# Ledger of designs, part 79: designed miniproteins, single chains, continued (4)

Each design is a single chain, and the fold is of that chain. pLDDT is the mean over its residues in the fold that is shown.

## One batch from the design tools (miniprotein)

Design m14737
Fold by ESMFold2-Fast:
Structure m14737 (fold): chain A 86 residues (1-86)
Amino acid sequence: MERALTNAVALIASDDEFDREIGLSMLLMLASIALRYKEKTSKEDLELLARALREAAEILRAQGDEEGARALEETAERLEKALREK
Protein backbone atom coordinates (compact mmCIF):
# COMPACT_ATOMS: atom_id res chain seq x y z
CA MET A 1 0.00 0.00 0.00
CA GLU A 2 2.62 2.58 1.05
CA ARG A 3 4.63 2.42 -2.21
CA ALA A 4 1.50 2.71 -4.36
CA LEU A 5 0.34 5.75 -2.38
CA THR A 6 3.78 7.39 -2.53
CA ASN A 7 3.88 6.90 -6.31
CA ALA A 8 0.34 8.24 -6.81
CA VAL A 9 0.98 11.37 -4.71
CA ALA A 10 4.27 11.97 -6.56
CA LEU A 11 2.36 11.84 -9.87
CA ILE A 12 -0.19 14.35 -8.59
CA ALA A 13 2.65 16.69 -7.52
CA SER A 14 3.95 16.58 -11.13
CA ASP A 15 3.79 19.61 -13.45
CA ASP A 16 2.52 17.26 -16.18
CA GLU A 17 -1.28 17.12 -16.52
CA PHE A 18 -1.19 13.53 -17.81
CA ASP A 19 0.79 12.35 -14.77
CA ARG A 20 -1.63 14.19 -12.47
CA GLU A 21 -4.61 12.42 -14.10
CA ILE A 22 -2.88 9.05 -13.65
CA GLY A 23 -2.16 9.83 -9.99
CA LEU A 24 -5.76 10.89 -9.38
CA SER A 25 -7.07 7.70 -11.03
CA MET A 26 -4.70 5.53 -8.99
CA LEU A 27 -5.75 7.09 -5.67
CA LEU A 28 -9.46 6.83 -6.46
CA MET A 29 -9.04 3.21 -7.60
CA LEU A 30 -7.12 2.21 -4.44
CA ALA A 31 -9.70 3.95 -2.24
CA SER A 32 -12.58 2.28 -4.11
CA ILE A 33 -11.04 -1.17 -3.60
CA ALA A 34 -10.37 -0.47 0.09
CA LEU A 35 -13.99 0.68 0.63
CA ARG A 36 -15.40 -2.38 -1.19
CA TYR A 37 -13.26 -4.71 0.93
CA LYS A 38 -13.54 -2.89 4.27
CA GLU A 39 -13.31 -6.14 6.30
CA LYS A 40 -9.99 -7.03 4.62
CA THR A 41 -8.60 -3.47 4.63
CA SER A 42 -6.56 -2.79 7.76
CA LYS A 43 -7.19 0.24 9.96
CA GLU A 44 -3.64 1.39 9.12
CA ASP A 45 -4.28 1.18 5.35
CA LEU A 46 -7.53 3.16 5.70
CA GLU A 47 -5.66 5.86 7.66
CA LEU A 48 -2.83 5.96 5.09
CA LEU A 49 -5.31 6.21 2.20
CA ALA A 50 -7.37 8.97 3.83
CA ARG A 51 -4.23 10.99 4.60
CA ALA A 52 -2.82 10.51 1.09
CA LEU A 53 -6.12 11.62 -0.47
CA ARG A 54 -6.21 14.74 1.73
CA GLU A 55 -2.60 15.63 0.84
CA ALA A 56 -3.24 15.02 -2.87
CA ALA A 57 -6.41 17.15 -2.77
CA GLU A 58 -4.40 20.11 -1.39
CA ILE A 59 -1.84 19.70 -4.18
CA LEU A 60 -4.54 19.55 -6.89
CA ARG A 61 -6.33 22.59 -5.48
CA ALA A 62 -3.04 24.54 -5.47
CA GLN A 63 -2.64 23.56 -9.15
CA GLY A 64 -6.18 24.77 -9.99
CA ASP A 65 -7.89 21.36 -10.23
CA GLU A 66 -10.92 21.97 -8.02
CA GLU A 67 -12.88 19.00 -9.43
CA GLY A 68 -10.07 16.56 -8.72
CA ALA A 69 -9.51 18.00 -5.25
CA ARG A 70 -13.22 17.70 -4.42
CA ALA A 71 -13.36 14.08 -5.63
CA LEU A 72 -10.41 13.14 -3.41
CA GLU A 73 -11.86 15.00 -0.40
CA GLU A 74 -15.23 13.24 -0.78
CA THR A 75 -13.50 9.86 -1.02
CA ALA A 76 -11.30 10.68 2.01
CA GLU A 77 -14.47 11.37 4.04
CA ARG A 78 -15.82 7.94 3.09
CA LEU A 79 -12.53 6.30 4.16
CA GLU A 80 -12.62 8.22 7.47
CA LYS A 81 -16.17 6.98 8.12
CA ALA A 82 -15.10 3.39 7.38
CA LEU A 83 -12.19 3.85 9.81
CA ARG A 84 -14.56 5.02 12.60
CA GLU A 85 -16.64 1.84 12.12
CA LYS A 86 -13.62 -0.37 13.02
Scores: mean pLDDT 82

Design m14738
Fold by ESMFold2-Fast:
Structure m14738 (fold): chain A 92 residues (1-92)
Amino acid sequence: VEEAVRLLLERAAEIAEAQGHPELAARIRATDPFDPEALRALAAEAEALGIRGAARYLREAVKLIEQAETMTEEERLKLAEENAKKTLEEQK
């Protein structure tokens, strides 16, 4: 997840820089890849500046972070259930 989020941030920064907004690109690169609120703010700023490509990549990064949080809850419960079943099977 972190690697995918970082790649999306890098592409958003490259688009911002190519469209003449190096300050926004620097802020995107300096942002914590696990801070969805900061990424939403950057996406809104990119959209306001007309950098739609950068805004789209930033929004996709936010979705990945939120999906990972949701998956963490569901995966934690599922992993706990699978570990319980495995322990029962090992005791045969």
Scores: mean pLDDT 73

Design m14739
Fold by ESMFold2-Fast:
Structure m14739 (fold): chain A 75 residues (1-75)
Amino acid sequence: SLEELRAKARQYIDELAPHPEVAAEMRELLDRARTGTEAYAIYQLAKAAVFAKDDPEKVREYVETARRVLDAINA
């Protein structure tokens, strides 16, 4: 469900506490997500960012990818 995907995405975003600006951007994108497809994209990219959290450049790439995906869905 959308609610379950939002909850999972939020859990991974909370693990990005060492990158507070990225975490804030991911939360903003998640708040904008209105469909399961959008929430799933944020969930997957937040999860990938957590797995790469010791690499600030890769963490930034994942949040930029999330922004582009949402922009493309809403274009």
Scores: mean pLDDT 84

Design m14740
Fold by ESMFold2-Fast:
Structure m14740 (fold): chain A 65 residues (1-65)
Amino acid sequence: SREEELRQLAADTLREYARLARDAGLDDDAKILTDAADKIAAGQPLSDDERAQVRAAIDRVDAAL
């Protein structure tokens, strides 16, 4: 199940960003990333709005490093 492996990889990557966000004090971004990771791990699609929120959260985490 390559698709399941790719979903787990994506979810794990977002969980890593969520940990970085939490360590940087970006609690709202950590929640966005964690919620998205949980949906992806469960095989649930992200909406376009959720996808945009995830991208914005990643950008804020990268800027805080």
Scores: mean pLDDT 88

Design m14741
Fold by ESMFold2-Fast:
Structure m14741 (fold): chain A 58 residues (1-58)
Amino acid sequence: SKETGLENLEKSLSEDDRLTEEEKQKVIETFKKALENKSVEEAVDEAFEVYKKIVESK
């Protein structure tokens, strides 16, 4: 499940042309960091908040 979540996130980000490679890495690292202390659901939410903030700030 954790591996599937990360794989899906990486695939979605690779297909998103709105973010730079650095911004994509930031979203991925947020997800990985959150997984150290939180559930997959919480990690997805935290990564999505970072993604949303980046996209909406453009």
Scores: mean pLDDT 77

Design m14742
Fold by ESMFold2-Fast:
Structure m14742 (fold): chain A 76 residues (1-76)
Amino acid sequence: VEKLREEALELLEKAEKLLKEYMAKTPSMTEEEKQAALDHMKALKEMIKKETDPEFIEKLKEVLEKEIEQIKKLIE
């Protein structure tokens, strides 16, 4: 469980970094949109920290991997 949580948090950090890069490259994004995206990442971090079911942590990892790929497509 702890190893899966660490892996999920690492993916979250990667997603957050990519999101910040996307925000920097997209000046048309509103402050409300930027704040909502950051709040979403904060909520995911808290969920990962509280989750004890390894199956749910694996699901969160899959969600984060998909989000990372979507953000990459937006900045490419």
Scores: mean pLDDT 78

Design m14743
Fold by ESMFold2-Fast:
Structure m14743 (fold): chain A 72 residues (1-72)
Amino acid sequence: SRELEEAIRRAIEIAKQAGPDAAALARQAVNAGTLDEMRAYFDQAIAAINQVDAALGAEFQREADRALALAE
């Protein structure tokens, strides 16, 4: 859906602000074959982003949670 595509796009853009490692983890989440894998990669991305900026981490978590809910 367009809403899922938008949530994914926003999550990747937030992760890119935290750096290439966080962006790579966010991309792995969106390319995951299962919801459990997607959640695991998003959790890794959140941890990486929080090491850089906790506010960006919170924003990423909101978009990741939205993407997971829409992908269900």
Scores: mean pLDDT 87

Design m14744
Fold by ESMFold2-Fast:
Structure m14744 (fold): chain A 75 residues (1-75)
Amino acid sequence: SMAEARARLERALAAVVELARLVGSVTVDIDALAKKVGVSPETVTRALRALEAAGEVVVRPVAPGVVQVSSPEFA
């Protein structure tokens, strides 16, 4: 279901946020993550933008479909 897919995305992004806090930054392939959790790439992008708006991470593009997710203190 879409609810289960969103829960998987939320878990994956929580792990990305935690890892970024521990090591400074994490590279995320948007298409690969979208396929793995069963959502659209646009859904992944919106969720990352919501985390950035909340001040939890800084997101910057590094390649087509690939972003660097950093803790705000590392960015």
Scores: mean pLDDT 85

Design m14745
Fold by ESMFold2-Fast:
Structure m14745 (fold): chain A 73 residues (1-73)
Amino acid sequence: DFNLMLTDITTMGTDAYNLTLTNINDGMNTLTLMGGLTMTYMGNLTNPLDRNGLHDIMTTGMNNTNNTINTIN
């Protein structure tokens, strides 16, 4: 169970990070519309990586990530 949770969180973090990097260049308007929530998430991933912080981001920002993906798609 714990291994599954850790793997899932790590995968989500990697996918969100890669998606965010890709979206920085092409998705500026989308990111602007989605506002500070996405920018806060991106800022935390770009700044010093903290495992504890990533856990909080994934828990709190999961809906934001899903909303970003849905908007981009």
Scores: mean pLDDT 54

Design m14746
Fold by ESMFold2-Fast:
Structure m14746 (fold): chain A 64 residues (1-64)
Amino acid sequence: VTAAQVAGAAQFASAMLGVPATATLEDGVLKITANGKTGEAPATADNATEAAKEAVAKLLHQGV
């Protein structure tokens, strides 16, 4: 996973959730935080887009 993919995940989350979102990568896990809530998904270079979608889905489930 590249820094550009992490930045893209933050932009995607912000657009989908309608609120400011941040993204970090920690030990192969993509963490997206928005409105005090966090969504996490395992991320590799090959699944970065899918990981971002999964993390956003978890945030939506939390009512973000």
Scores: mean pLDDT 78

Design m14747
Fold by ESMFold2-Fast:
Structure m14747 (fold): chain A 75 residues (1-75)
Amino acid sequence: SAAEEALRALQDRLVAEVIAIADDESLTDQQKLEKTTALLQAVRDALRALGDAATPLQRQVIAQLDAQLAQLKAM
C-alpha cells in the first residue's frame, strides 16, 4: 500500500540520517547523541500525530522508537 511504501521510505531516510550524524567527525559524542535523540523524537511525534488513523505497523514503529529513545536517555 502507499502507506506501507511511505513508512518504508521514512525508515530508510531515518537510517541514512542516523548514519550521517554518526559519521560526522565535526560533532562530539554528546552532540551526536543530542542530534540522534532529536531526530528520533521528531519522527515519533509525527507518527503519533496520526492517532487512531495509524496502521498496526505504524504503531509498532512508534513503540520501537519509544523504546530506543528510553535507551538513549538512560545513557
Scores: mean pLDDT 82

Design m14748
Fold by ESMFold2-Fast:
Structure m14748 (fold): chain A 74 residues (1-74)
Amino acid sequence: SQKKLDELKKFIEDALEKFKDNPKAVAALNQALAAADELGKLLPTLSEEEANELIDKFEAQVKALIARLEKEYA
């Protein structure tokens, strides 16, 4: 749903603030934000099942990215 995507965007933005002085982390997180914006454009054109599948996959990717950044830079 749009609400879940908005929550994921906020999660990425919070990570951007934490890692703002790390150019590699910033680049990866900005790429994730761009992907979230593209997903947001697609959601109104998709069925509920298709939207949920894409959001679940994106959530897994975002969580994996942030966990990797925390392990590497924290």
Scores: mean pLDDT 85

Design m14749
Fold by ESMFold2-Fast:
Structure m14749 (fold): chain A 80 residues (1-80)
Amino acid sequence: SPKVEAFRKALEEAKTPEEFKEIVEKWLKEGVENKDLDFLTELTHEALVYGSEKNVPIDVLQEVMKLSLKAIQELAELEK
């Protein structure tokens, strides 16, 4: 997906774990606004794989998981 490729490039620009988390949060928010569940799931997978490969701290990866679950919940609320 061109959007997932763009997200991967954005993650590569992160210089700190905090910047990585901020990029993930921004892209998750866009996925919710676009009501794109497939994108949210692909984005979550890509973020966790990339973060693990780049040795992002486990506490930051746990926060990314929480942000992902919150985004899915927000999408479910918007579809009501």
Scores: mean pLDDT 82

Design m14750
Fold by ESMFold2-Fast:
Structure m14750 (fold): chain A 96 residues (1-96)
Amino acid sequence: SMELEVEQLAEEAKRRIRSLGVDKDVEEEAIRLIDQIKKLALEGKITLEEFRHFLDAVVGVAESLAEGRLEREEALEMLRAIDQGVKELAEKPPLP
């Protein structure tokens, strides 16, 4: 089931982010964004491929912060950019 796959992938991503021990505000924003992306996928507003892409992007930001490759402010800016991108995609019909 696509719905079950979306739910499992989202929960795995949230568990991964929580395991990283990053700044609480980055963790909370990343978790919020994953739940938003999950909702859009379950509502059919983004594809499963787009869902996986955005989910990987959010996890990647948190992992990069945990590895010291990003500063906290850069991580928050990247999460805001992902949020904006997913919202814009959800508002447009899929391109042929």
Scores: mean pLDDT 86

Design m14751
Fold by ESMFold2-Fast:
Structure m14751 (fold): chain A 101 residues (1-101)
Amino acid sequence: AKGPSRARLTLSSTTVASGGTVTATITNVGSSDLPLTGTLDLLDADGKVVKSVPIPPIRPGESVSITVPMDVAPGKYTFRATLTDAAGNTVVAEAPLTVTA
């Protein structure tokens, strides 16, 4: 049975030093037959987008891994994956990250 589009966002770590790297893995976990594509944004504590990276098309049951350099000031951040399918459905997945000195 066809169901809704859904995405999962997982990070290689929840804490990283400034100048380090984090690998974000986005998985299409929906019951839809449609690929998801969109953007991976890094938001600061004020909700400002500091980095934006395109997400290539992810087929149902597949994952993509994106390595993001964390050349940002220490603080609390959120990765937000905003993805759409060909039917116009939008899916958002978020993961928190702490950047240390």
Scores: mean pLDDT 84

Design m14752
Fold by ESMFold2-Fast:
Structure m14752 (fold): chain A 78 residues (1-78)
Amino acid sequence: PVARYTVSIEAPSRELAQKAADAARNAALSVPGVLDVHAEVVEMPDGTYLVSITVFAESEEVAKKAAEAARQAMRDAL
């Protein structure tokens, strides 16, 4: 069975949302045992952008570790 975890952050612009998504994807993929990472950027009605990163991993512990790395990378990018 594949484990998954999703983390999300709001970004004030499309450029910052893309920067956060790219940073998060790279951080999550660097964690051993990660199988795939899906990044999604959605424009919200208020003009902000929602960045959602879903990590797929061989275990819940790995998925959570990779998701926390992605969250930190997004914070550092914003």
Scores: mean pLDDT 86

Design m14753
Fold by ESMFold2-Fast:
Structure m14753 (fold): chain A 68 residues (1-68)
Amino acid sequence: MSKEEIEKKITERAEKQGGILSKEAAIELARELGLSDEEIEQIEKVVEKRGGLSKEEALELLLSLLSR
């Protein structure tokens, strides 16, 4: 996927959830984007600490993991 497509998917998912991604939504999105089980586990830990991910936080975290 292009960077623009990834950003669109993250934005659309966050907006559908009222601006904050739940743990379940963040995990589903990460799997859809092709992240590994290890990277998904990292996302779960961040979401649990924050109580959810804002659109901006999700963009930063997911794009960072995909840019390795």
Scores: mean pLDDT 78

Design m14754
Fold by ESMFold2-Fast:
Structure m14754 (fold): chain A 68 residues (1-68)
Amino acid sequence: MISLDVRTADDEELSFMVESILLGDPSKELSEKPKFDKATLDKIKAEAGDLSVIEDAEKFKAAVLKVV
């Protein structure tokens, strides 16, 4: 598994990760295009900082819930 820092994730990757966390259900398909705008993703990056999406999953999830 590749560890991915929230701050260094591109906006497309981060948008899909945020959508996946909010859905919580693998039977639901992710949106074909990034669902979240750049302003929302920038706020999530600011809140999460250098957190790893994989290693700090709970902290990343908390950062998403604060912004969304």
Scores: mean pLDDT 68

Design m14755
Fold by ESMFold2-Fast:
Structure m14755 (fold): chain A 72 residues (1-72)
Amino acid sequence: DDFELDLAIALLEMIAGVGVVTKDYEEAIERIERLTAEVLPTLSPEAAARLEEHRRELIEELREKKEELEAE
């Protein structure tokens, strides 16, 4: 059952969303990395790969938004 994966992804998306609203991008990235590290050992290799993909995408988005804020 992918419930644990779905829950983890939803939590990562929530953390990223809060980071965008508050502009605390570095804190959001740190929280995403911490949650991912805690959850990865509990998942199958396939589910772990999907979680890592979502982590990468969300962190990339947050880094881009941080750079945009610093450039303006």
Scores: mean pLDDT 82

Design m14756
Fold by ESMFold2-Fast:
Structure m14756 (fold): chain A 83 residues (1-83)
Amino acid sequence: SELERARRLAREYVRAVRELDARAAAGETGPVSEEMRELGRRLAAELAAMSEEALIEFATEVLQTLEKLPREKAREIAREQLL
């Protein structure tokens, strides 16, 4: 399912954001790893190929996890920001 794929990509994105946040909190300087850059390029390409519904699901999962929002509120924000 497109929505299941969107949720899996959202989990990868969340892990990447947490890695970048941990790096920033540790005072790390310099460029991000090539692995992180490749992940970013892959995620951008996958997101560009997604339907509007899948993008909303992706953003909903990201907001729910990172901002600790209820799913319904996260989906409302995702729709407002993407549409």
Scores: mean pLDDT 80

Design m14757
Fold by ESMFold2-Fast:
Structure m14757 (fold): chain A 71 residues (1-71)
Amino acid sequence: MSAEEALKKLYELLKKYASEETAEKVVEAAKAGRADEARALLAEALTPVASELTEEEADEIVDAFATAVAG
């Protein structure tokens, strides 16, 4: 998976599980190379819904994020 594909997948997942506004903020921070900011925004977005996510859903989000910020 390329960084561009990972960013698109991360956006779709965050739009589904958090919100479109949160998805845009995380993706913008990741694209700007602000990995620490993107990670903090991701954690804040997922904390309220963590109990509603399956292990597979959580892993998919984390994997997409890791690939997106790695470049």
Scores: mean pLDDT 78

Design m14758
Fold by ESMFold2-Fast:
Structure m14758 (fold): chain A 62 residues (1-62)
Amino acid sequence: MLSEGFYEGLALVDRLLTDPLARLAATPNPSAEQIEEARRIRAIGEAIRARVAGGFEAAAAA
């Protein structure tokens, strides 16, 4: 079963993912590496959202 701390951890992760994207947006000349990293961060965020949605269904079923 997922603890409350796990959901709080997901919120912290979301905040950490938002911070790098904000830095990239504030960067006047982002490198190709920074752009690629931002894409990976977005992909991770999508994966976390999908896992959380699936986790809620699993938690409701348990």
Scores: mean pLDDT 67

Design m14759
Fold by ESMFold2-Fast:
Structure m14759 (fold): chain A 80 residues (1-80)
Amino acid sequence: EELKKEAIEYIKKAIELATKEGFPKVRDLLVKALKYLRQGKYDEAIKLLNQAREEAVREGASQELIDLINKAIELVKKAK
């Protein structure tokens, strides 16, 4: 439960930063990942977080945003 709560917080931070930096596709993938994580669908959340990371790299997002997504992936995998 603690790891799930931490993962949720990192995804929320990533959503905020993606919005601030102007990456709506990354934001939308992160929002979907958060929804699945809240439902306990860890594998679906991990897939969407990986897609968000790939999209962030492709669009040239900040290293800060990429690091937040990587931390979220790590925490979701540990919570699973």
Scores: mean pLDDT 89

Design m14760
Fold by ESMFold2-Fast:
Structure m14760 (fold): chain A 78 residues (1-78)
Amino acid sequence: MKVTLELRVSEDGSTIDVKVTLEDGSSFEATIRVPPELVPAVERALRATVDLVNRDEKSTSEEKIRLFRETVRLLERL
């Protein structure tokens, strides 16, 4: 099974709720606060991370979740 990414943008466009579910059922949830004009860039970065994780057959679910957590931390600093 492939990784599933769910994104929900707030009504004012300032907040993105992120939910990632891995193939083993492990999940990661976070809220990112960015200027509304950067929302498309954040979505592209998260989708690129999903593609990287889907190609990664060597990392554990914990390492994959850590990659998403660090990606979210970087995006929050934009």
Scores: mean pLDDT 78

Design m14761
Fold by ESMFold2-Fast:
Structure m14761 (fold): chain A 93 residues (1-93)
Amino acid sequence: MAAEEAEKAALEGGLKGEDGKSAGILGGLAGERAAREAGRRGHMSPLGAEGAAGVAYVAGGSASAAGESPKEVAEMAAKGARAGAAHAEAGGV
């Protein structure tokens, strides 16, 4: 649930970016905000929120560096947010 919320928010935020760099940043920020809100409701830890943001930025940055479109960067940032949140919640961070 919380990882899915972070993924959706990261995608919606990233798609507002005009270029790959801004898509990655906006996706990461939106994913972190959704994860923090899930944390307030007891659905995600603060570490999960940090994991979501960190992996989203790395995934988006890698896609941007590869010359992917803003949409593709946003999708990669969203997948990163989901994976980072799930990994952090599992104690892998």
Scores: mean pLDDT 70

Design m14762
Fold by ESMFold2-Fast:
Structure m14762 (fold): chain A 68 residues (1-68)
Amino acid sequence: DVEEALAEAERMRESARELEKLGYPKAAAIAFEYADRAREAALRGDVEGARRHLEEGQRKAVQAITLQ
């Protein structure tokens, strides 16, 4: 639901802050971007879109960590 999607987006933002502290700015930027996209989708009632953004953001952030 919307509340669950918003909570997941916030957890991704928290992870992004930790990535910044650990020295992975590119991965952090990706995580922030997709967390914001997921939050926007959830606020519009697009729960499926929010989940897709969270899934894509996680995948891309993990890829970026291995490239830094």
Scores: mean pLDDT 84

Design m14763
Fold by ESMFold2-Fast:
Structure m14763 (fold): chain A 82 residues (1-82)
Amino acid sequence: VSVDEAVEIAREAARIAREKGYDVPESTALGVVAEILKEKGLISDETYNQLLSLSFTSPFLLPEEVQKVLRESAEEAIKKML
C-alpha cells in the first residue's frame, strides 16, 4: 500500500466515523490507518514513518470510545478499499 492509497483509506475512515456521529480529522484517522496497515504487513517501515509524519494528533489523546470507533471505521475502510 502506497502513501497515496493510505491517505484515501484515511479519508474513507474519517467519513465512516462521521456517519457514526464522531467528527474525526483525516490526519488523526491517517495515524490509525497506518498502525493497522503496519500490523497487517501491508506497508513498509519507511511508508509507516511517512504516514506518521503526516498525522497531527496522536490517537492516544482521544477518549477511549472515540479511539474504538475510529479503529473500527479504519478497519471497515481497509476491507472496503483493499
Scores: mean pLDDT 77

Design m14764
Fold by ESMFold2-Fast:
Structure m14764 (fold): chain A 55 residues (1-55)
Amino acid sequence: GPSAWEIAEALLAAGATSSLSGEEFAALAEKVVGYRPKGMELDKAGAMLAILEQS
């Protein structure tokens, strides 16, 4: 599957921000990548999105 960084880039392109709730973030990630990331993978994607948002 896609890396956490690839998920973060796709989410940013879809208009996601690090301010989304965990449930909103998970739902958008599922829509973007075609599966629901869980636990550590979702947390890594969120952290990478925060970095990308500031860059």
Scores: mean pLDDT 75

Design m14765
Fold by ESMFold2-Fast:
Structure m14765 (fold): chain A 67 residues (1-67)
Amino acid sequence: SLSDEQIDERLAIVIEYVVKEYGLEKTKENLEAIKDDIFTLFVLLFDVPESEHERVRERLEEKIASY
């Protein structure tokens, strides 16, 4: 399983990829709008087990709130 620090680092990579792919500015509003897409891609790329999905969602919410 991934540590919180590893989740945060990998979320940063996924966010950069998705905003570039969608041609969006990396703002809090835009990240909130694509939050489910970021989460889904993260889970698929890193084979995150169902039991850890809530923790990943919480880390993503905190990261978006920091923008």
Scores: mean pLDDT 86

Design m14766
Fold by ESMFold2-Fast:
Structure m14766 (fold): chain A 87 residues (1-87)
Amino acid sequence: SKEELVKEILEKLEEIRKIAEEEGLERAVQETDRLIKKVEEGTATVEDVERAGKAIAHEFLLANSPRADEVAELLREIGELVEKLEE
């Protein structure tokens, strides 16, 4: 259902937010919070995920984070779920 997709997207975004907060990546937290708000408002698009995902991934890359691959996988999964939500 649409409600189940939204719940799964929000759970994955909250996981990214927690990782970013634990690692002190303020910009990644801000970008994740912006995307969470769009998902909660029902206005998130694939383009929003691509833009935010690139910004988030860039912060983890610059920090040389050991969790960069985990965050990249979560972002990929979020993109797939948002694509299904737009159908």
Scores: mean pLDDT 87

Design m14767
Fold by ESMFold2-Fast:
Structure m14767 (fold): chain A 89 residues (1-89)
Amino acid sequence: MSVEEIQELLDEAAARYAAQLAAYGVAVASAEASAEELANGNIKATLTFTLADGRVATVSALADANGNLLSVSANEAMKELLAEIQAKK
């Protein structure tokens, strides 16, 4: 899997997740996706949602050059957002 293929998938995911957040009543000001190739050949994928209330919710995934998932991290705002969505059912 190339960084370009990951970027395309992330762009689609950002749009879908922004629509889902809006369906849960979360106002999203912008949704951004980025994929970057690191010096060691690993790929870092980041989804960033800027909410209308000023919160910036970010989730990042680290994958190897073959697209195998190595780690996932979320900032505090993303964790809070996911908890809010889960509570709304």
Scores: mean pLDDT 77

Design m14768
Fold by ESMFold2-Fast:
Structure m14768 (fold): chain A 86 residues (1-86)
Amino acid sequence: SPALRRLIHAEAMLTLLRMLRSVIKKEAEKTGDKELEKAAKEIDEITERMDRLVEEARRSGGDPALVEEIEELHREAMEIVKKLEA
């Protein structure tokens, strides 16, 4: 269904964000960079919230409000990533 396709896209975004977080965390561990450590922790908190919303969205059949909340959390996480690239 169209709602499930949107949810699949949200799940893909969560997966990619987890991969980015893993890279940031490994670099923080190697360098002791406090900004990278802080970013990894903030992204971890966001991905945990996204995971819960994905599970709720699956149970609701892809509630658009829940999917929109997942998309907003992904945007917040990407702003953290963007600031690290500056």
Scores: mean pLDDT 85

Design m14769
Fold by ESMFold2-Fast:
Structure m14769 (fold): chain A 64 residues (1-64)
Amino acid sequence: MEELQIAVAGAIAKSNPEKVKDWPKDYADNPLLKKAAELAVEEGGEKPSPETVKEAMRKAIEEL
């Protein structure tokens, strides 16, 4: 199930990379998405690549 969450995060980043930085605000009740967005922005900037977002999501899941 974790692989599906990673794939979905990557797909969202591919469609709207500019929205990744807003995930902490848009998904305030989802700590995984907040953590993944913070890690992705740190690595890839304000418009991180889908690959960077997928890696960030994987790390966020592993920390919880």
Scores: mean pLDDT 76

Design m14770
Fold by ESMFold2-Fast:
Structure m14770 (fold): chain A 81 residues (1-81)
Amino acid sequence: SEREKKIQEAEDIIKEAAKTMIRGGILRGESRDATRERAYKAIDGLVTGYAQRYNLDDKTVEKIRKSVYEFADKELDRLYG
């Protein structure tokens, strides 16, 4: 459905934002912890914004949040070790 497509697009946008924040941390020579905190802050803001914009239920929000956090943690592991 169009709604499911919009939810998937939102998840992909949030993942790309997290990836951008993590790469920015590397470029600035920031620690893993500082970069993780910055990425999580960006994720939380975007998740909240999309939840409000699309009237997402708590289960959908939790699924997106978990998926994006796992994606961010994997990217942090890949780049920081």
Scores: mean pLDDT 88

Design m14771
Fold by ESMFold2-Fast:
Structure m14771 (fold): chain A 65 residues (1-65)
Amino acid sequence: ADEELKQGAVDLVEAVAEELLELKVISAEQAQEIVDLGKKTATSTSDPEVIRQTLQAAAKQMVSS
């Protein structure tokens, strides 16, 4: 169901944000921003590919700061 895809995408977002935070690549505030963006994107679309691409772009921008 779409709800499972949305939850999977949110879980992926949280996992990516936590991994980057543990590697000290991003701050706790940036990790929270990624999670918030992922949840917002998951609300707007159930396509995991779109969610994944949006998150990759956001994470890349934060890491490049």
Scores: mean pLDDT 72

Design m14772
Fold by ESMFold2-Fast:
Structure m14772 (fold): chain A 81 residues (1-81)
Amino acid sequence: SAAEEMAAIARERGAELIARIADPEKAAELQLLVDLFVHEILTLSREERLVLVENFRAAVAERVGEEAAEDLYRRLMEALE
């Protein structure tokens, strides 16, 4: 399903981003955000998934920057199609 593909993208890309964070507190925060996203995406409607992806993008951008967040957002939106 689209939700399962989005969950896989968040886990895989999230793990790559977390591995690049030198600050263990920020790394832990991003891990929690990924875990929450994966939990929520599997239970939400398509319309609610769009809102979740937008919120997740903003939270990721705050921690790892806009470029990495935009790349993740693009991958998630492609899976949502």
Scores: mean pLDDT 83

Design m14773
Fold by ESMFold2-Fast:
Parts: structure tokens; sequence; C-alpha cells
Structure m14773 (fold): chain A 76 residues (1-76)
């Protein structure tokens, strides 16, 4: 499905944006700005939303469950 392909591409793009910010927070938490913290939160929420839609379209609830655990850890 072209919709599944678009969502998978979107998920990769969101992860590519989130990973450097989370890595910065793990290495130098004192250097993370309030804007970067807001961006981490926004990206984590968008990843969860995309993963839930992928889970629905593919009939694989595990995708949404795994994304929810990931988002909870990132937002902790």
Amino acid sequence: SSEVEALEKRLVELLEQLVPLVRKRLRDPEKVSPEEEAQIRELAQQILAVAKELARLRGEPEIADEAARFAAQVLA
C-alpha cells in the first residue's frame, strides 16, 4: 500500500530528527535548550501517532505497543 510506504518513510524521517536530540540529552543534558526539549516531545508524540496508524493498517498491534514504550522512555 502506498499509504503504508508513506507512513514508513515518515517514521524514518521523524526518527532521524529525534535520535540526535536524544543523544545530545544523554551526553550533555545541561546543554539541551527548552526549545530542543519541546522538539523532542513533539517528535516522540508524532512517532507514536504514525506507529499507531501503521499498526492499524498492518494489523500488527505490537508496532504501537513498542512505539508507546519508546515514547514513554524518551519523555521520562
Scores: mean pLDDT 87

